# Designed miniproteins, single chains, continued (3): the designs that were tried, part 18

Each design is a single chain, and the fold is of that chain. pLDDT is the mean over its residues in the fold that is shown.

## One batch from the design tools (miniprotein)

Design m8597
Fold by ESMFold2-Fast:
Structure m8597 (fold): chain A 91 residues (1-91)
Amino acid sequence: SFLELLTPEALAFLEKGLADLDTTPTTDEGRREAVRLLWEAAFELNRGNLEEARRLYQRAVSIIVAENLRAIGDEIDRELARRRAERKALE
């Protein structure tokens, strides 16, 4: 498999990134893009291209952070809508 082509360091990096993503609420699209970027970062790390690996990793992290903030925003919006509906029902 392609995993056998990764150094132990690149493999550990990829596994940690994927594990962090698995505990994060995200959309299927955001998850696929983050996974793609984590794989590309791992391959660049395997090739010794540390600057490019870091750039790709930071892009993956930015997607994960954006998806987390969006999920929190959606939850806040749902709670606000619920509270507005409750106040209107008391009128």
Scores: mean pLDDT 73

Design m8598
Fold by ESMFold2-Fast:
Structure m8598 (fold): chain A 100 residues (1-100)
Amino acid sequence: SDQLLRLVELGLSAAQDLLALLNDPSTSDEEIAAALRNLSRLLRSLGRNPQVPAELAARFDELADRLEAAVEERASRETQIALVQEAIALLQELRKLLEE
């Protein structure tokens, strides 16, 4: 689906931008929390999309829960970076399936 591929590309762009924010010490924790919640919502949308394979959909939903928990628990920048990198890897896996 062209719409699904576009959503995945938007997710990759958002996650990469979030990594840049996380590596900038001037970025506020509130701005990071908002960006993490936005990424979580996007991953949850992918987890509920019937065009996403069930195994990947479950992994998107689980990662969305983990991103929300990281915000609520005020996880370290290191933990937040690791979760965003995991989101990038999962989005890249879905993109590869959609490109061929």
Scores: mean pLDDT 89

Design m8599
Fold by ESMFold2-Fast:
Structure m8599 (fold): chain A 103 residues (1-103)
Amino acid sequence: SEADHALILLESSLTTFIMLLYIAIKTNQSVSKDLFERMMKNIQELMDETIALLSKEDPARAAQLQQLFDQTKKELEANKDNPQKMLDIYVSFSQQLAALRKA
């Protein structure tokens, strides 16, 4: 489905972002602010599109994804001063997103 294609694109984008954060943490290097903001914007746009598409095809799964996004945002805010925990939260989110995709 179109929604499943959007989920695959979102999963791919999250994987790239996770790798960027992982490298930054492990090397004690700062990520370019411009690059970070660009990637965050792209992920947010894909999230919004994915929820919109799922709402048309599978409202129950769309509700599950929305709840997952809301919980993930809450956990990120609670851990904003801990880069390792933020990385772990993004990894967990990516894994749960892949489970929702189910081809």
Scores: mean pLDDT 79

Design m8600
Fold by ESMFold2-Fast:
Parts: sequence; structure tokens; C-alpha cells
Structure m8600 (fold): chain A 74 residues (1-74)
Amino acid sequence: NARELVLKLLEKYIEENESDPETIAKIKKVWENRIKKMSDFEIYLILRHFATELNDEEAKKFIEDYKKKVKEKL
């Protein structure tokens, strides 16, 4: 599930940059609400960003699978 992967990766990167548990919880909640409202294309763009800018291996694998299944004109 692409949305679950985005949430998992956001949690990982938030925890790498923030140490206060209350602040982490607040940031996670904001992103949960945003992701719930995002289109599938917006979720794809976030995963592409993690793959290209953060060199995330799970995001890269998702993008490769997506390219094989959906040939969208970008």
C-alpha cells in the first residue's frame, strides 16, 4: 500500500530529525491527515521524492514497480 509506505518513511525521517516524542507525535498527526487527503498521483510524487532526494531503497522499488504497471504521460 503506497500510502502506508509513505507514512512509514515519513515516520523514519521525522525520527531521524526530531528527538522530542510530543513533537514527533504532532508532526506525524499532521502528515497522517495530509496523506489521507492526497490523490494517488500526489502519493507517487512523494515516493519519487524519497527515491531521488533521500535515496530511499523501498521508495525506489515502489517507483520501479509503478513504472511497470502504469504508463502515465508525465
Scores: mean pLDDT 76

Design m8601
Fold by ESMFold2-Fast:
Structure m8601 (fold): chain A 84 residues (1-84)
Amino acid sequence: SEYEEKKEKIVAEAKKAGASDEQIEELKKRLDRGVKLAKESKSLDRAAESEIGAAEGSIERMLKGAKEKKKKEEEEKKEKLLKE
């Protein structure tokens, strides 16, 4: 389903950002709840979409922060090894 596909994408992005298995499980549970709400009632589709959108936004910010941090750590290590 559309929501299952989005869930898998969000989880994969969280893993790339260095999220722990515990954080990934929590994220999965939240997304699963949204999917179930959408299936139980047509009026709850909007709630599922909103939860997924919010999760995507959070992951995007986490990914940016994690990538910047990793890049900085690698540059500092490289500088020490090459110039020391």
Scores: mean pLDDT 68

Design m8602
Fold by ESMFold2-Fast:
Structure m8602 (fold): chain A 65 residues (1-65)
Amino acid sequence: GRREELAERLGEAALEQGLSERTAEGIRKAAIEYMSPEEIEEALELVERGDLDGAERILVRAVIK
């Protein structure tokens, strides 16, 4: 679905940032499990704007609960 597609795109963006394939896969799974579609879209938009710190904060908040 849309959320799964967004999560895959977010994982690809993480790879472009220099993260490993294993880390990118972990981010994709975490996004599907912990994040809403709106949060995933927000993180992806931040990456597109070059706000990498903002995108990372959204991911970290989802994972460290």
Scores: mean pLDDT 77

Design m8603
Fold by ESMFold2-Fast:
Structure m8603 (fold): chain A 98 residues (1-98)
Amino acid sequence: SRIRLLIALLRDLAEQLEAIAEEEEKRGTLSEEELEELRRLAEEARRQARRLEELRDAPEEVREAVIAEAERVYARAARRVFSHVIDRALEENKKRLE
């Protein structure tokens, strides 16, 4: 169940990162480099989800290493999404004070 949940969470984060990149590209708020970083992180999250799906026949040591790497990618992706949410909230508050 933990592996299945992590796969679902990684795929969800990848979709969120792509949605953020598309939204911010339309708004013109992020540089091409920042948009590329978001898209690369989404791609890495999808790659880790696929690696987890391929674990069925892997030795325990390999499974533990892949899960640990996937958890690191998840944490990085989740942090990037969270940072975007906070930045949006701060910008909205500034507009309310003007």
Scores: mean pLDDT 83

Design m8604
Fold by ESMFold2-Fast:
Structure m8604 (fold): chain A 55 residues (1-55)
Amino acid sequence: SAEDRARALELAREAFLAGGLDEATAEQFAKWDVETALAEGYSAAEYLERLEAAR
């Protein structure tokens, strides 16, 4: 869903920021990471679950 996708993007962005990337780079990498996961066959909900499990 759009909500799951938005949350996945936010969590991925936070992870990249915690890794030391700046805001703009973290946003770009988060978007790329989510889009890559979707292209590999993950749903936004599945990707979100994996991000939450990794915390």
Scores: mean pLDDT 75

Design m8605
Fold by ESMFold2-Fast:
Parts: structure tokens; C-alpha cells; sequence
Structure m8605 (fold): chain A 96 residues (1-96)
């Protein structure tokens, strides 16, 4: 029942699901670039934290979509965006 319900919600909200997936792709790309910048700056701890957080948020987002929980998917995107902003500021402060 849960998987069938999730599928029906995804099909009924296909445009919103597509929008959320596109936002996730953009944030994942930004995160990958930020992790590479952290590695180049020698901040390996920050680079590792970014990679682990990107993985965790991607798994959480996929789970939310499979459950048909669009509110959880949107919240996951917001939390990831906030994390990336904080990571960018942290990296900027460590660049001499």
C-alpha cells in the first residue's frame, strides 16, 4: 500500500517532483564544486563533511519521494541549501 500510494502521489504531482529533482541536482553540483574547493584549500575535514552530507541528503530525498512525502522532500532541499551556504562561509574564512 505505501509504495502504491507514493507512486500515485508522484504521478499526480509530476511537475512538482520534477522541480524538486532539478533543485536537488543543482545543489548536488554546487556541493561537489564546494568539496573540490575545500580539497584544493587543504580543508580535508570540510571536504569530507560536505561529501557525507550530500550523500545523506540524497538518500533522505529519495526516501521522501518513494513515500510520496513532498513536504519532507522540500524540507530536505531547504536543509541542504542552508548547509551549503554555511559550508561556503566556513571555507571563505579558512582561505588566507
Amino acid sequence: MLLEKGRAIVEANSEEVARLRERLRELMRRGDELAEEAERAGDLELAREIVLKLTGYAIRFIGAILDGDLAEAEETIRELEEFLREAEERLREHKE
Scores: mean pLDDT 81

Design m8606
Fold by ESMFold2-Fast:
Structure m8606 (fold): chain A 76 residues (1-76)
Amino acid sequence: DAVDELENFIKKAEEEYPISRVLVNIQEEESTGYAPGEELPVVIEENGARGKPDVVTIKRVFGGKTITYTYTILKK
């Protein structure tokens, strides 16, 4: 589950720096070139100014749809 994978990243980040808030955005789009019922691997992208993730994006493709989970991590 993409959400579970992100929660693990957040838990690890909390061990290394305090997190004050996480903002969540979920977006669904139609994808081309995928067969109905086909699941693709979750892709996780991490971006962080000091080597820690400030924004985590998880993409999952299933049945011709792309589901994107974007989490913005606010440090304090």
Scores: mean pLDDT 57

Design m8607
Fold by ESMFold2-Fast:
Structure m8607 (fold): chain A 70 residues (1-70)
Amino acid sequence: MSLEEVEEALRNAARAARAGADVDLLAAILSQEIPQLPRSQIRAFLEAAARGDDERAERLLAEMLAGYAR
């Protein structure tokens, strides 16, 4: 996946989590699609998004994208 595709997938999952989707299921699916990202980081990001902690969610997203680009 390209970096842009990874960001889009994570942002789409965050929107689903905010709408009440199962964070554990989303994290499991994304960790299989993007094996370079630890499931624990994806889960933390989705939990922040689900709580409406947008500042924390954006920070975690930036950290994951920086890690993926390496």
Scores: mean pLDDT 86

Design m8608
Fold by ESMFold2-Fast:
Structure m8608 (fold): chain A 75 residues (1-75)
Amino acid sequence: MEETLERIREALRFVGKYAPHVSQEEVDAAFEAIESNPDLVEELASSPKKLEEFLTEQGFERLAGYAGVISNLAQ
């Protein structure tokens, strides 16, 4: 769980650094939302579809578009 959270954090930071229209504030808020749902962490890391749905539900539509990249980097 802790190793998966760290991989997700690094993946989100990568997207925030290189993806256009994604802010560092959005990255930090999205990570806090994921960290607040520890039972979902492994599922969100391994499933780009579930990560996209989660991010969209939380209002992170721009990050949701990068769910496949985030999931791939977090594995």
Scores: mean pLDDT 80

Design m8609
Fold by ESMFold2-Fast:
Structure m8609 (fold): chain A 116 residues (1-116)
Amino acid sequence: LPVVDPSRPGADTPQIRYVRDVVLPALRAHPDAAPLLEPPDLERYPDYPDRIPEPLSLSQIEEAVRLKQYSSIEEVENDFNRLLGNYVSWSPEGSPVFEATVAVARLWQELLSTLP
């Protein structure tokens, strides 16, 4: 997630607005996106922080976009790539969470091709 820097206000570009108004709502509405929406339950997965040093959820990206914390579309893409990479690394291949991550990644790639 971007560090809040009052001397460098977040950018409000057409690309970031498209992510806020189209991309994030579409990803959140995806039927397989539920495991990626919120941080993992640390009571169920206490070793998650040991394996994933920089945890990230879709809700955290949504809040950072809403609060205009991103300075560029590249920062949004980097955080989203980290989110996807974290779940791929954590989840066994063929598990529901792994399959959900692949489905969300495909939708993200399709929507990125329509950025203004």
Scores: mean pLDDT 74

Design m8610
Fold by ESMFold2-Fast:
Structure m8610 (fold): chain A 74 residues (1-74)
Amino acid sequence: SAEVEALIEEVKRIAEEILANPNASAEQKTLAQIALKEAEEVERKLKEGKLTEEDVKRLKRGLANLKAILAESK
């Protein structure tokens, strides 16, 4: 639970950073928006007790993709 909550917060933080970056491409911003929506869905499922291992894997993959985008934006 605490690990998943930390992952959700990290995804939200990085996605917001990409969305606020004037140098980020429209494609990068679209991917950040998708990741933010997925994190919100995972957070809702966590609160409802419906979280699956697949949801956690998807969240971790989204985070890895966001970190790659952030590295490219330098």
Scores: mean pLDDT 84

Design m8611
Fold by ESMFold2-Fast:
Structure m8611 (fold): chain A 95 residues (1-95)
Amino acid sequence: MPSGTVVRVKGYLSGTVSNIKTLLKQVEKSGDKEEAQEVLDQVEELKKMIEEEMDRLIEYLSKTNPEDAKLVEKERKKAMEEIDKIIERLKKLIE
C-alpha cells in the first residue's frame, strides 16, 4: 500500500494537472492568443517548479524509503506527460 507521502504527492500532482486543464479549457473557449501565451508561460514555469520540487523529494525518499521514491517518480512521469500534452495544445492555439 502506498505511504501517506505517496498519496499526498498523487493528490498534489493530479490536482495541479486538473487546474491546468481548466485554464486550457478557458483559453480554448475565449480564442484569445494573448491569454493562451500567458497561460503557456505560467504552465511552463509551473512544470519547471514541479520538476525541481519532485527531484528534491525523490532524493530525500531515496535515502529514507526507496520504494516510495519509485512510486513518486511514476506519478511525476504521469503528471509530466499530461502537462506536456497541455503545453502542445496551448502552442497550437498560439500558432
Scores: mean pLDDT 86

Design m8612
Fold by ESMFold2-Fast:
Structure m8612 (fold): chain A 104 residues (1-104)
Amino acid sequence: EIEKNIKSPGIEKRIESELALADRLVARQRKPLSDEEIFTLVAILGLRLGLPVEEIIAELKKRNYPYGAKVVEVYAKNFTPEEITPEQAELVRKKLEEWLKKRL
């Protein structure tokens, strides 16, 4: 957990930055993304923000998004995210779910 009382970019600011980038990427698409593609994008953001890869892949498989699960598996092999606390992981999940609901 972040023990700093100094002005530091906390997990909330990292989430905002990643979601802003995702919004720009979605806006640049010539066609709207499918539900699986949007969920896969959210899964990649979760991985980048420090959610466990096993949790993300399990959720994709549970939702029957095998394409998304494969994309995340490939991405994770070339990416090592920062470790976050369980409280930070809950905030990440909440913010990504809110963003996902606005796009579906």
Scores: mean pLDDT 74

Design m8613
Fold by ESMFold2-Fast:
Structure m8613 (fold): chain A 70 residues (1-70)
Amino acid sequence: SEEEKEKLLESLRRVVDSFIEHIATLTPAQRAAHLAALREWAERFKEKYPDYKEEIDELLQRVEAAVAAA
């Protein structure tokens, strides 16, 4: 259902927010691993739920910017 898709997206937003908030406490290797996992998940999520592509892309951009700034 759309409600379940929205809950999954909300959960992803929370995971992203938590990662960004704590990014400075992670090692470079941990940051790289988390970014790689999020990129892989984002691609699969966009393929399964194309209606959320723009929102997923925005979240991924935030993560990549935070990693680059760390």
Scores: mean pLDDT 80

Design m8614
Fold by ESMFold2-Fast:
Structure m8614 (fold): chain A 73 residues (1-73)
Amino acid sequence: SREERLRRAAEALVRLIRERGLEATTAEQIAEEAGVSLATARRVFLLPSDPEALEAQIEAGVRLLEAAVEKVM
């Protein structure tokens, strides 16, 4: 689904930022890591210069990871 692809791209973005830092993270790397189209990766990466939208995206990714960890335990 579209939402799943966007979430996958957001998770890849968070992971790459943690590993490489924001400056070294590109839309191309997000597309490759998440297995999504470059257009989808660019939509996530070009999240407007709106800190609230970026914060919500990061928070959603963290929540998904936390839910997955708790589900495994």
Scores: mean pLDDT 67

Design m8615
Fold by ESMFold2-Fast:
Structure m8615 (fold): chain A 83 residues (1-83)
Amino acid sequence: AAEKIFENIEKLEKEYGEDIREVARQVLLEKGFSEEDAEGGAVEVYFLVLARHMGEDTLPSKEELLAEARELAERIADYEKQK
């Protein structure tokens, strides 16, 4: 139902969004990306997490969402460094 999707979006954005972006940004910075590229990648990771979970009946824990954000940021970094 639309109500559950909106609840999930609000919770992901308001309660977890900054933490997800910060974790992703730090991973990208550690991988040698510039501050600007790390910020862009962190925003992309946030939207990927949002897209994956917005339709779920129950959201994962904050710890699980942050672990997923780290994994996504590492995969983005590895992909970019392969080129």
Scores: mean pLDDT 80

Design m8616
Fold by ESMFold2-Fast:
Structure m8616 (fold): chain A 64 residues (1-64)
Amino acid sequence: MEAELKEAAKAADVDKVEKIAPSLPESVRLKIYSENAADIVNSDAPLEKKLKVAAILQGVEKAK
């Protein structure tokens, strides 16, 4: 699950991030964000999706 969340976050796949993130502790989500922030920011995905992924991983936004 951690590896799947990392790949989904790097791809800015909001649906997968929302599905997987609730299964992991906040500390693991923050670790994935801090380790992959550059890849998330530099992805070709729409800005809104990148911001949503970052917010979910940081615990600012609720995952479904």
Scores: mean pLDDT 75

Design m8617
Fold by ESMFold2-Fast:
Parts: structure tokens; sequence; C-alpha cells
Structure m8617 (fold): chain A 71 residues (1-71)
């Protein structure tokens, strides 16, 4: 439960991989580097989409911090 399912769904959406591949990557990968390597094996374009997703993952954190500071 938790981040495992979220990771699989994220890979499906951003890396444009089928559900089975996304779940397999989420199962086998313990780090972001492992996930990226698995995506590169599927295709470099999928890895690029994942890198964009990593940038977006940083953005929510920054946004949350800014909102907390403003409040």
Amino acid sequence: MGGYEARAEYLMKVADVPEEEALAIARTAGTLDEILAALEKIGPEHAKKFQEALAKLAAPGREAAAKLAAE
C-alpha cells in the first residue's frame, strides 16, 4: 500500500508504458535510478517523459512550501 501503487500509475501516465510493465518496474526498482534504467530499456523516449515527471515531483514540494510560507 502507499507509494508502490502511486509509482506504477505515474509510470503508466508519464512514461506511456502498459500497466503490466509499470507494475513490474515498481516491483523491481528500489530507487529512481533503477526505474530510469528500466524505462530506458523500454525506450529512451519513455525515460525522457519520466525525467519530466521527476521535475514535476519537485515542483509540488516547492509549491507546498511557498503556500505554507504565505499562510
Scores: mean pLDDT 67

Design m8618
Fold by ESMFold2-Fast:
Structure m8618 (fold): chain A 74 residues (1-74)
Amino acid sequence: MKKPKKILSEEFKRLVLAVARDQGLDVSEIESLTDENEREKAYEELSDVFSKQLADWLNAAVDAAIEREKERRK
């Protein structure tokens, strides 16, 4: 098959970029990459590094969303 490795969907890539940006990483370098293969690998490396941070970020985001929902309800 053509997808031997994990495919990073557009949504997943956006998530990785959002996490990187939130962490203050230089996302511009990734954006400047014109090579699709290089970009894909950069996203994959970022996602791997942020696999744990992604979970932490998701927990924080969910907690913040719940808090905001509660505040909006009030």
Scores: mean pLDDT 63

Design m8619
Fold by ESMFold2-Fast:
Structure m8619 (fold): chain A 68 residues (1-68)
Amino acid sequence: SLEKKIEELNKKIEELKRSQLKAIRDAVYPLAEKFLEALENDPSKVEEMKKELQTAYKKALEDIKKKL
């Protein structure tokens, strides 16, 4: 029954990864779109938006790691 518990845990991990990756995508894509708009309209804001994107990505990855 230990193997069954490992299989169940692995399934939950995969489900969490998929759910979290979707959340990262949903959070990052709008920011990436704003980043591109800023690049075209105001390049001086590029560094600030890059940091926001990096922070959002790192936080989402850390949240996944904590749930593992």
Scores: mean pLDDT 73

Design m8620
Fold by ESMFold2-Fast:
Structure m8620 (fold): chain A 61 residues (1-61)
Amino acid sequence: MAEKIAEVQARMQELWAENKAEITPEGVVTLPKEAREKLRRLGEALNALLAGDIAEAEKYI
């Protein structure tokens, strides 16, 4: 579990850095729609892993 959680978190950080994402003063994240969707999916995978549902997490990776 911990290994997969760390992997998903690392991928989220890499995606953020790779796209040079910023949060504007208005609270808007400056990511392309595709990158935002990937980040959202990784977040859903992380939540599933934290709940102990590996099979559900794999659907979002």
Scores: mean pLDDT 73

Design m8621
Fold by ESMFold2-Fast:
Structure m8621 (fold): chain A 112 residues (1-112)
Amino acid sequence: NDEEEIRKFGKELGLPEEVIDFAIEEGKKLELPSVLIKAVLLEVKYLKDYSKETIRSLLLSWKLTYEAAKDKELFLAEVEKAFERFYKDPEKFGTALLLRMAALGVPLRVAN
């Protein structure tokens, strides 16, 4: 099932069980697809921040991002591609975030 797949993914990443359990529970409350909960687990590992506040913020960010996506299937496919890059190369983290924003059709605002 989807929950067991997320749990296996988190364990493969070497995350504590409490972090995995919390992400699954909160992700389910937000009705997030499994791929986005897995995305949060990967981001948590990369950030090395296992706090509940960070997990909730990342989940909510993905929820808002996903709901805003014009093509949800394409959005999820692009997320999976971005996270393949996280495994191979940490410097591609910024590229993956930009790809996420682009897939949403969210304008990249340049701060003056």
Scores: mean pLDDT 73

Design m8622
Fold by ESMFold2-Fast:
Structure m8622 (fold): chain A 90 residues (1-90)
Amino acid sequence: MSAEELLKKAIEHLEKGIEAARQGDRESALKHLEEAERYLEEALKLKPDTKVEEALAIVRAARDALERGAPLDGVVQAAETAKGYVKEAL
């Protein structure tokens, strides 16, 4: 899989995470953040990119916050911001 394909899969999972968060589904939101994190990590191994590194940091922080019981509103904001950085890297 190319770095571009991995970044597109990360965007897909960020979008699904946003949808889950808007529906109040914490477990689904968490799973999609975890999957986005994995795809961003794989993309960075193939092609280092500062915007992808920033997106990964945001996703990791959102996942940690959600695991600690933070409100889902923060997940929506973080995932939208991370998605913006990933799109700029494409």
Scores: mean pLDDT 89

Design m8623
Fold by ESMFold2-Fast:
Structure m8623 (fold): chain A 84 residues (1-84)
Amino acid sequence: MMEELKEKLLERAKEYALKAAPSEEEKAELLKLVEAEDALALEEKALATPDPERREYLLKAAIDIGVKALADAVENTVKRIEEK
């Protein structure tokens, strides 16, 4: 099910964001970006991050959000075909 895949991608992206955040303030900020599904903002933050481990987690979060967006696009295309 696409719903289960999207849920797992979002949960995993949240886990990566929490591992990337050095402070509670930054954890809250990164979780907001994941909930907003802002893969570009997560990627930009990764590029600005000097710690290679935290950068890797931010990139993994961005990838999972990007894959979720692709899954949403596929699902919306199927719905449009079914509505015709």
Scores: mean pLDDT 79

Design m8624
Fold by ESMFold2-Fast:
Structure m8624 (fold): chain A 63 residues (1-63)
Amino acid sequence: GASLAEEVRRAALEEGMSERSAEGAAEAVKSGDPVLLRAAIHELSEVSPRAAEVVRRALEELA
């Protein structure tokens, strides 16, 4: 959903991630594509744990 996409974008930016990384995570959440969601979790887990948690919740909604 759009709210989760905005939440992940904000969390990533607050934790110092680039605009491109934050937008990529937001696009993954908006797409609902589990491949894109898993890629976003991998990219974010080491650098933005808050954003990674939002993406994990989006992935759980697909299960």
Scores: mean pLDDT 79

Design m8625
Fold by ESMFold2-Fast:
Structure m8625 (fold): chain A 71 residues (1-71)
Amino acid sequence: MNEEEEKIYEKIYELVEKLAEKNNVYENAIDATIYARRYYVTKNEEDARRAAKLLGVSVSTVRKIVEEAAK
C-alpha cells in the first residue's frame, strides 16, 4: 500500500470512529472501518451497506465519508 492510500485509510478510520461515537455504536467502529475501506477500493455498494448498518446511518452517509477521506 502506498503512502497516499495509507493516509486515506487512516482518514476513513477517523471519520468512521467519530460517527460511531456520535451514534453510540463505538464498539462497531473497527468493523465499520473495514467495510468503509473495502468500499473505497471495490466501489461495491454491499461494502457501503455493511458499514452503514454497523454505524446506524444511510449508505449515502458512508459514501460521503469515503469521498471526504479521499479529498
Scores: mean pLDDT 84

Design m8626
Fold by ESMFold2-Fast:
Structure m8626 (fold): chain A 79 residues (1-79)
Amino acid sequence: MPEGVSYYTAAMINLAGTYAATMLDPDTARRHAALNVESARLNTEKAREEAEKNPELKPLAEASERALREAEEIRRELE
């Protein structure tokens, strides 16, 4: 249940603020993107091992792989 319409507005403001900070400091954004890729890669390997043990966790491994791809795409876009 939404706690108020302002929740959506607050989320948009936070997102815009993060984007503005990224635009003002692109080098920090690039470094953060690179670290996020490494973290996502390690998490994907762990999820893969869990899926090997339990096939029902295969969707979880797929979700981790998608997160890794998103992180890599963001890093590439930031150059």
Scores: mean pLDDT 64

Design m8627
Fold by ESMFold2-Fast:
Structure m8627 (fold): chain A 66 residues (1-66)
Amino acid sequence: DELDRVIRDLGRVSGETQRRADELIEEGRRNPSTRDRLVREADELLRETGRRNDEVNDEARRRIES
C-alpha cells in the first residue's frame, strides 16, 4: 500500500507532487525488476493530479461566472 499512501499525499500536497512522482521513477530505474510498474504508476499519479487540478479550476470558474 506504499503507492496508495503516496497518491493520497500527492493529492494533499501539490507542491510535492512532481517530486514524489520523480522519486518513484528513480526507484524504478534503480530496481529494474520493478522499473516498468513504478514508471507507469508515477505517470498515472501525475495524470490523476493534473485532472484533479483541472476539475478544481473548472469548478471555481463556473462559480465565478454564475
Scores: mean pLDDT 61

Design m8628
Fold by ESMFold2-Fast:
Structure m8628 (fold): chain A 73 residues (1-73)
Amino acid sequence: STVDRLLEVFESLLAANERSRAAKLRVLGQLIRLASTPGQPLPESVVRDLRELARRLGLPLAAVERLIAEAEA
């Protein structure tokens, strides 16, 4: 699935010895920015997949939604 592929990419970018919530949010923020075009909203399908990825990573949805909003600005 798309979410399973995103998890594999995320894990490949995250350092094995840096598994903190802050580190996970930094890596997720980088992925969101790479997927984003400034001034344009992310497609609903991408937002859905990012929310599911965050849920599986145990990240707070509020923080993830803030990262998405910042990338769209």
Scores: mean pLDDT 77

Design m8629
Fold by ESMFold2-Fast:
Structure m8629 (fold): chain A 83 residues (1-83)
Amino acid sequence: SEEKQKAKIEAISLLFRAISYLVEGDYKKALEEAKKALEILKKSNADDSDIASMLRVISIIYEKLGDLKSAQKYKEEADKLLK
């Protein structure tokens, strides 16, 4: 649908912002942008593969923050969507 495509484009834009913060070492801002992208994808009924990809990005950011428990939680949520 057009709504799904618009949401995916917005989520990709936020993902680019998250990656920029991630490479600069601003993991808290990277997490904020990635979580905004995830919320948009979930509210737009995006494909499970797109949601899982964003959950994996959030997991990686939590690893960079040293929050291994949150990283594992988001990784497991992503793995469940692809089963």
Scores: mean pLDDT 88

Design m8630
Fold by ESMFold2-Fast:
Structure m8630 (fold): chain A 68 residues (1-68)
Amino acid sequence: SEREKRLKFAVKAANILKENDIPDLVIHDFFARLAAGESPEEVIEWFKEKYNLPDEVVEKLRKAYEEI
């Protein structure tokens, strides 16, 4: 189901962000937007621009979503 895919992505994304030393408050903002119903692609793009995430982290997030 779409809800199950979204949950699997959220778990993978949490691990990627934590492993790359992204601050907890920034991680919480990421998940708040996912919980509010924004698409994973929209949240990743917003996060890249707002927090100037490294391209490596952005690519890992995109791959995690594609692998679901």
Scores: mean pLDDT 80

Design m8631
Fold by ESMFold2-Fast:
Structure m8631 (fold): chain A 73 residues (1-73)
Amino acid sequence: DAAAVAAASAREQAGIDRLQKEMTDEEIQKLADEVAQNSLDAGVIDEEEAEKLRQKVIDYLRDHKYIGIRVEK
């Protein structure tokens, strides 16, 4: 089942979703903050890029959370 395989892959890659559980907005923001801070601490990106990365991670997680139910291909 292509849908089941896609769901399993998304869950594994995100590391945040379980079969019926989704992340809260607070959890999404916390994870995004951690990712941005980790990159900033590593010296890979500047403060401006860290803010952009944080927002991108939030959007990505929200898209997977809310769109996943309504995605048709």
Scores: mean pLDDT 61

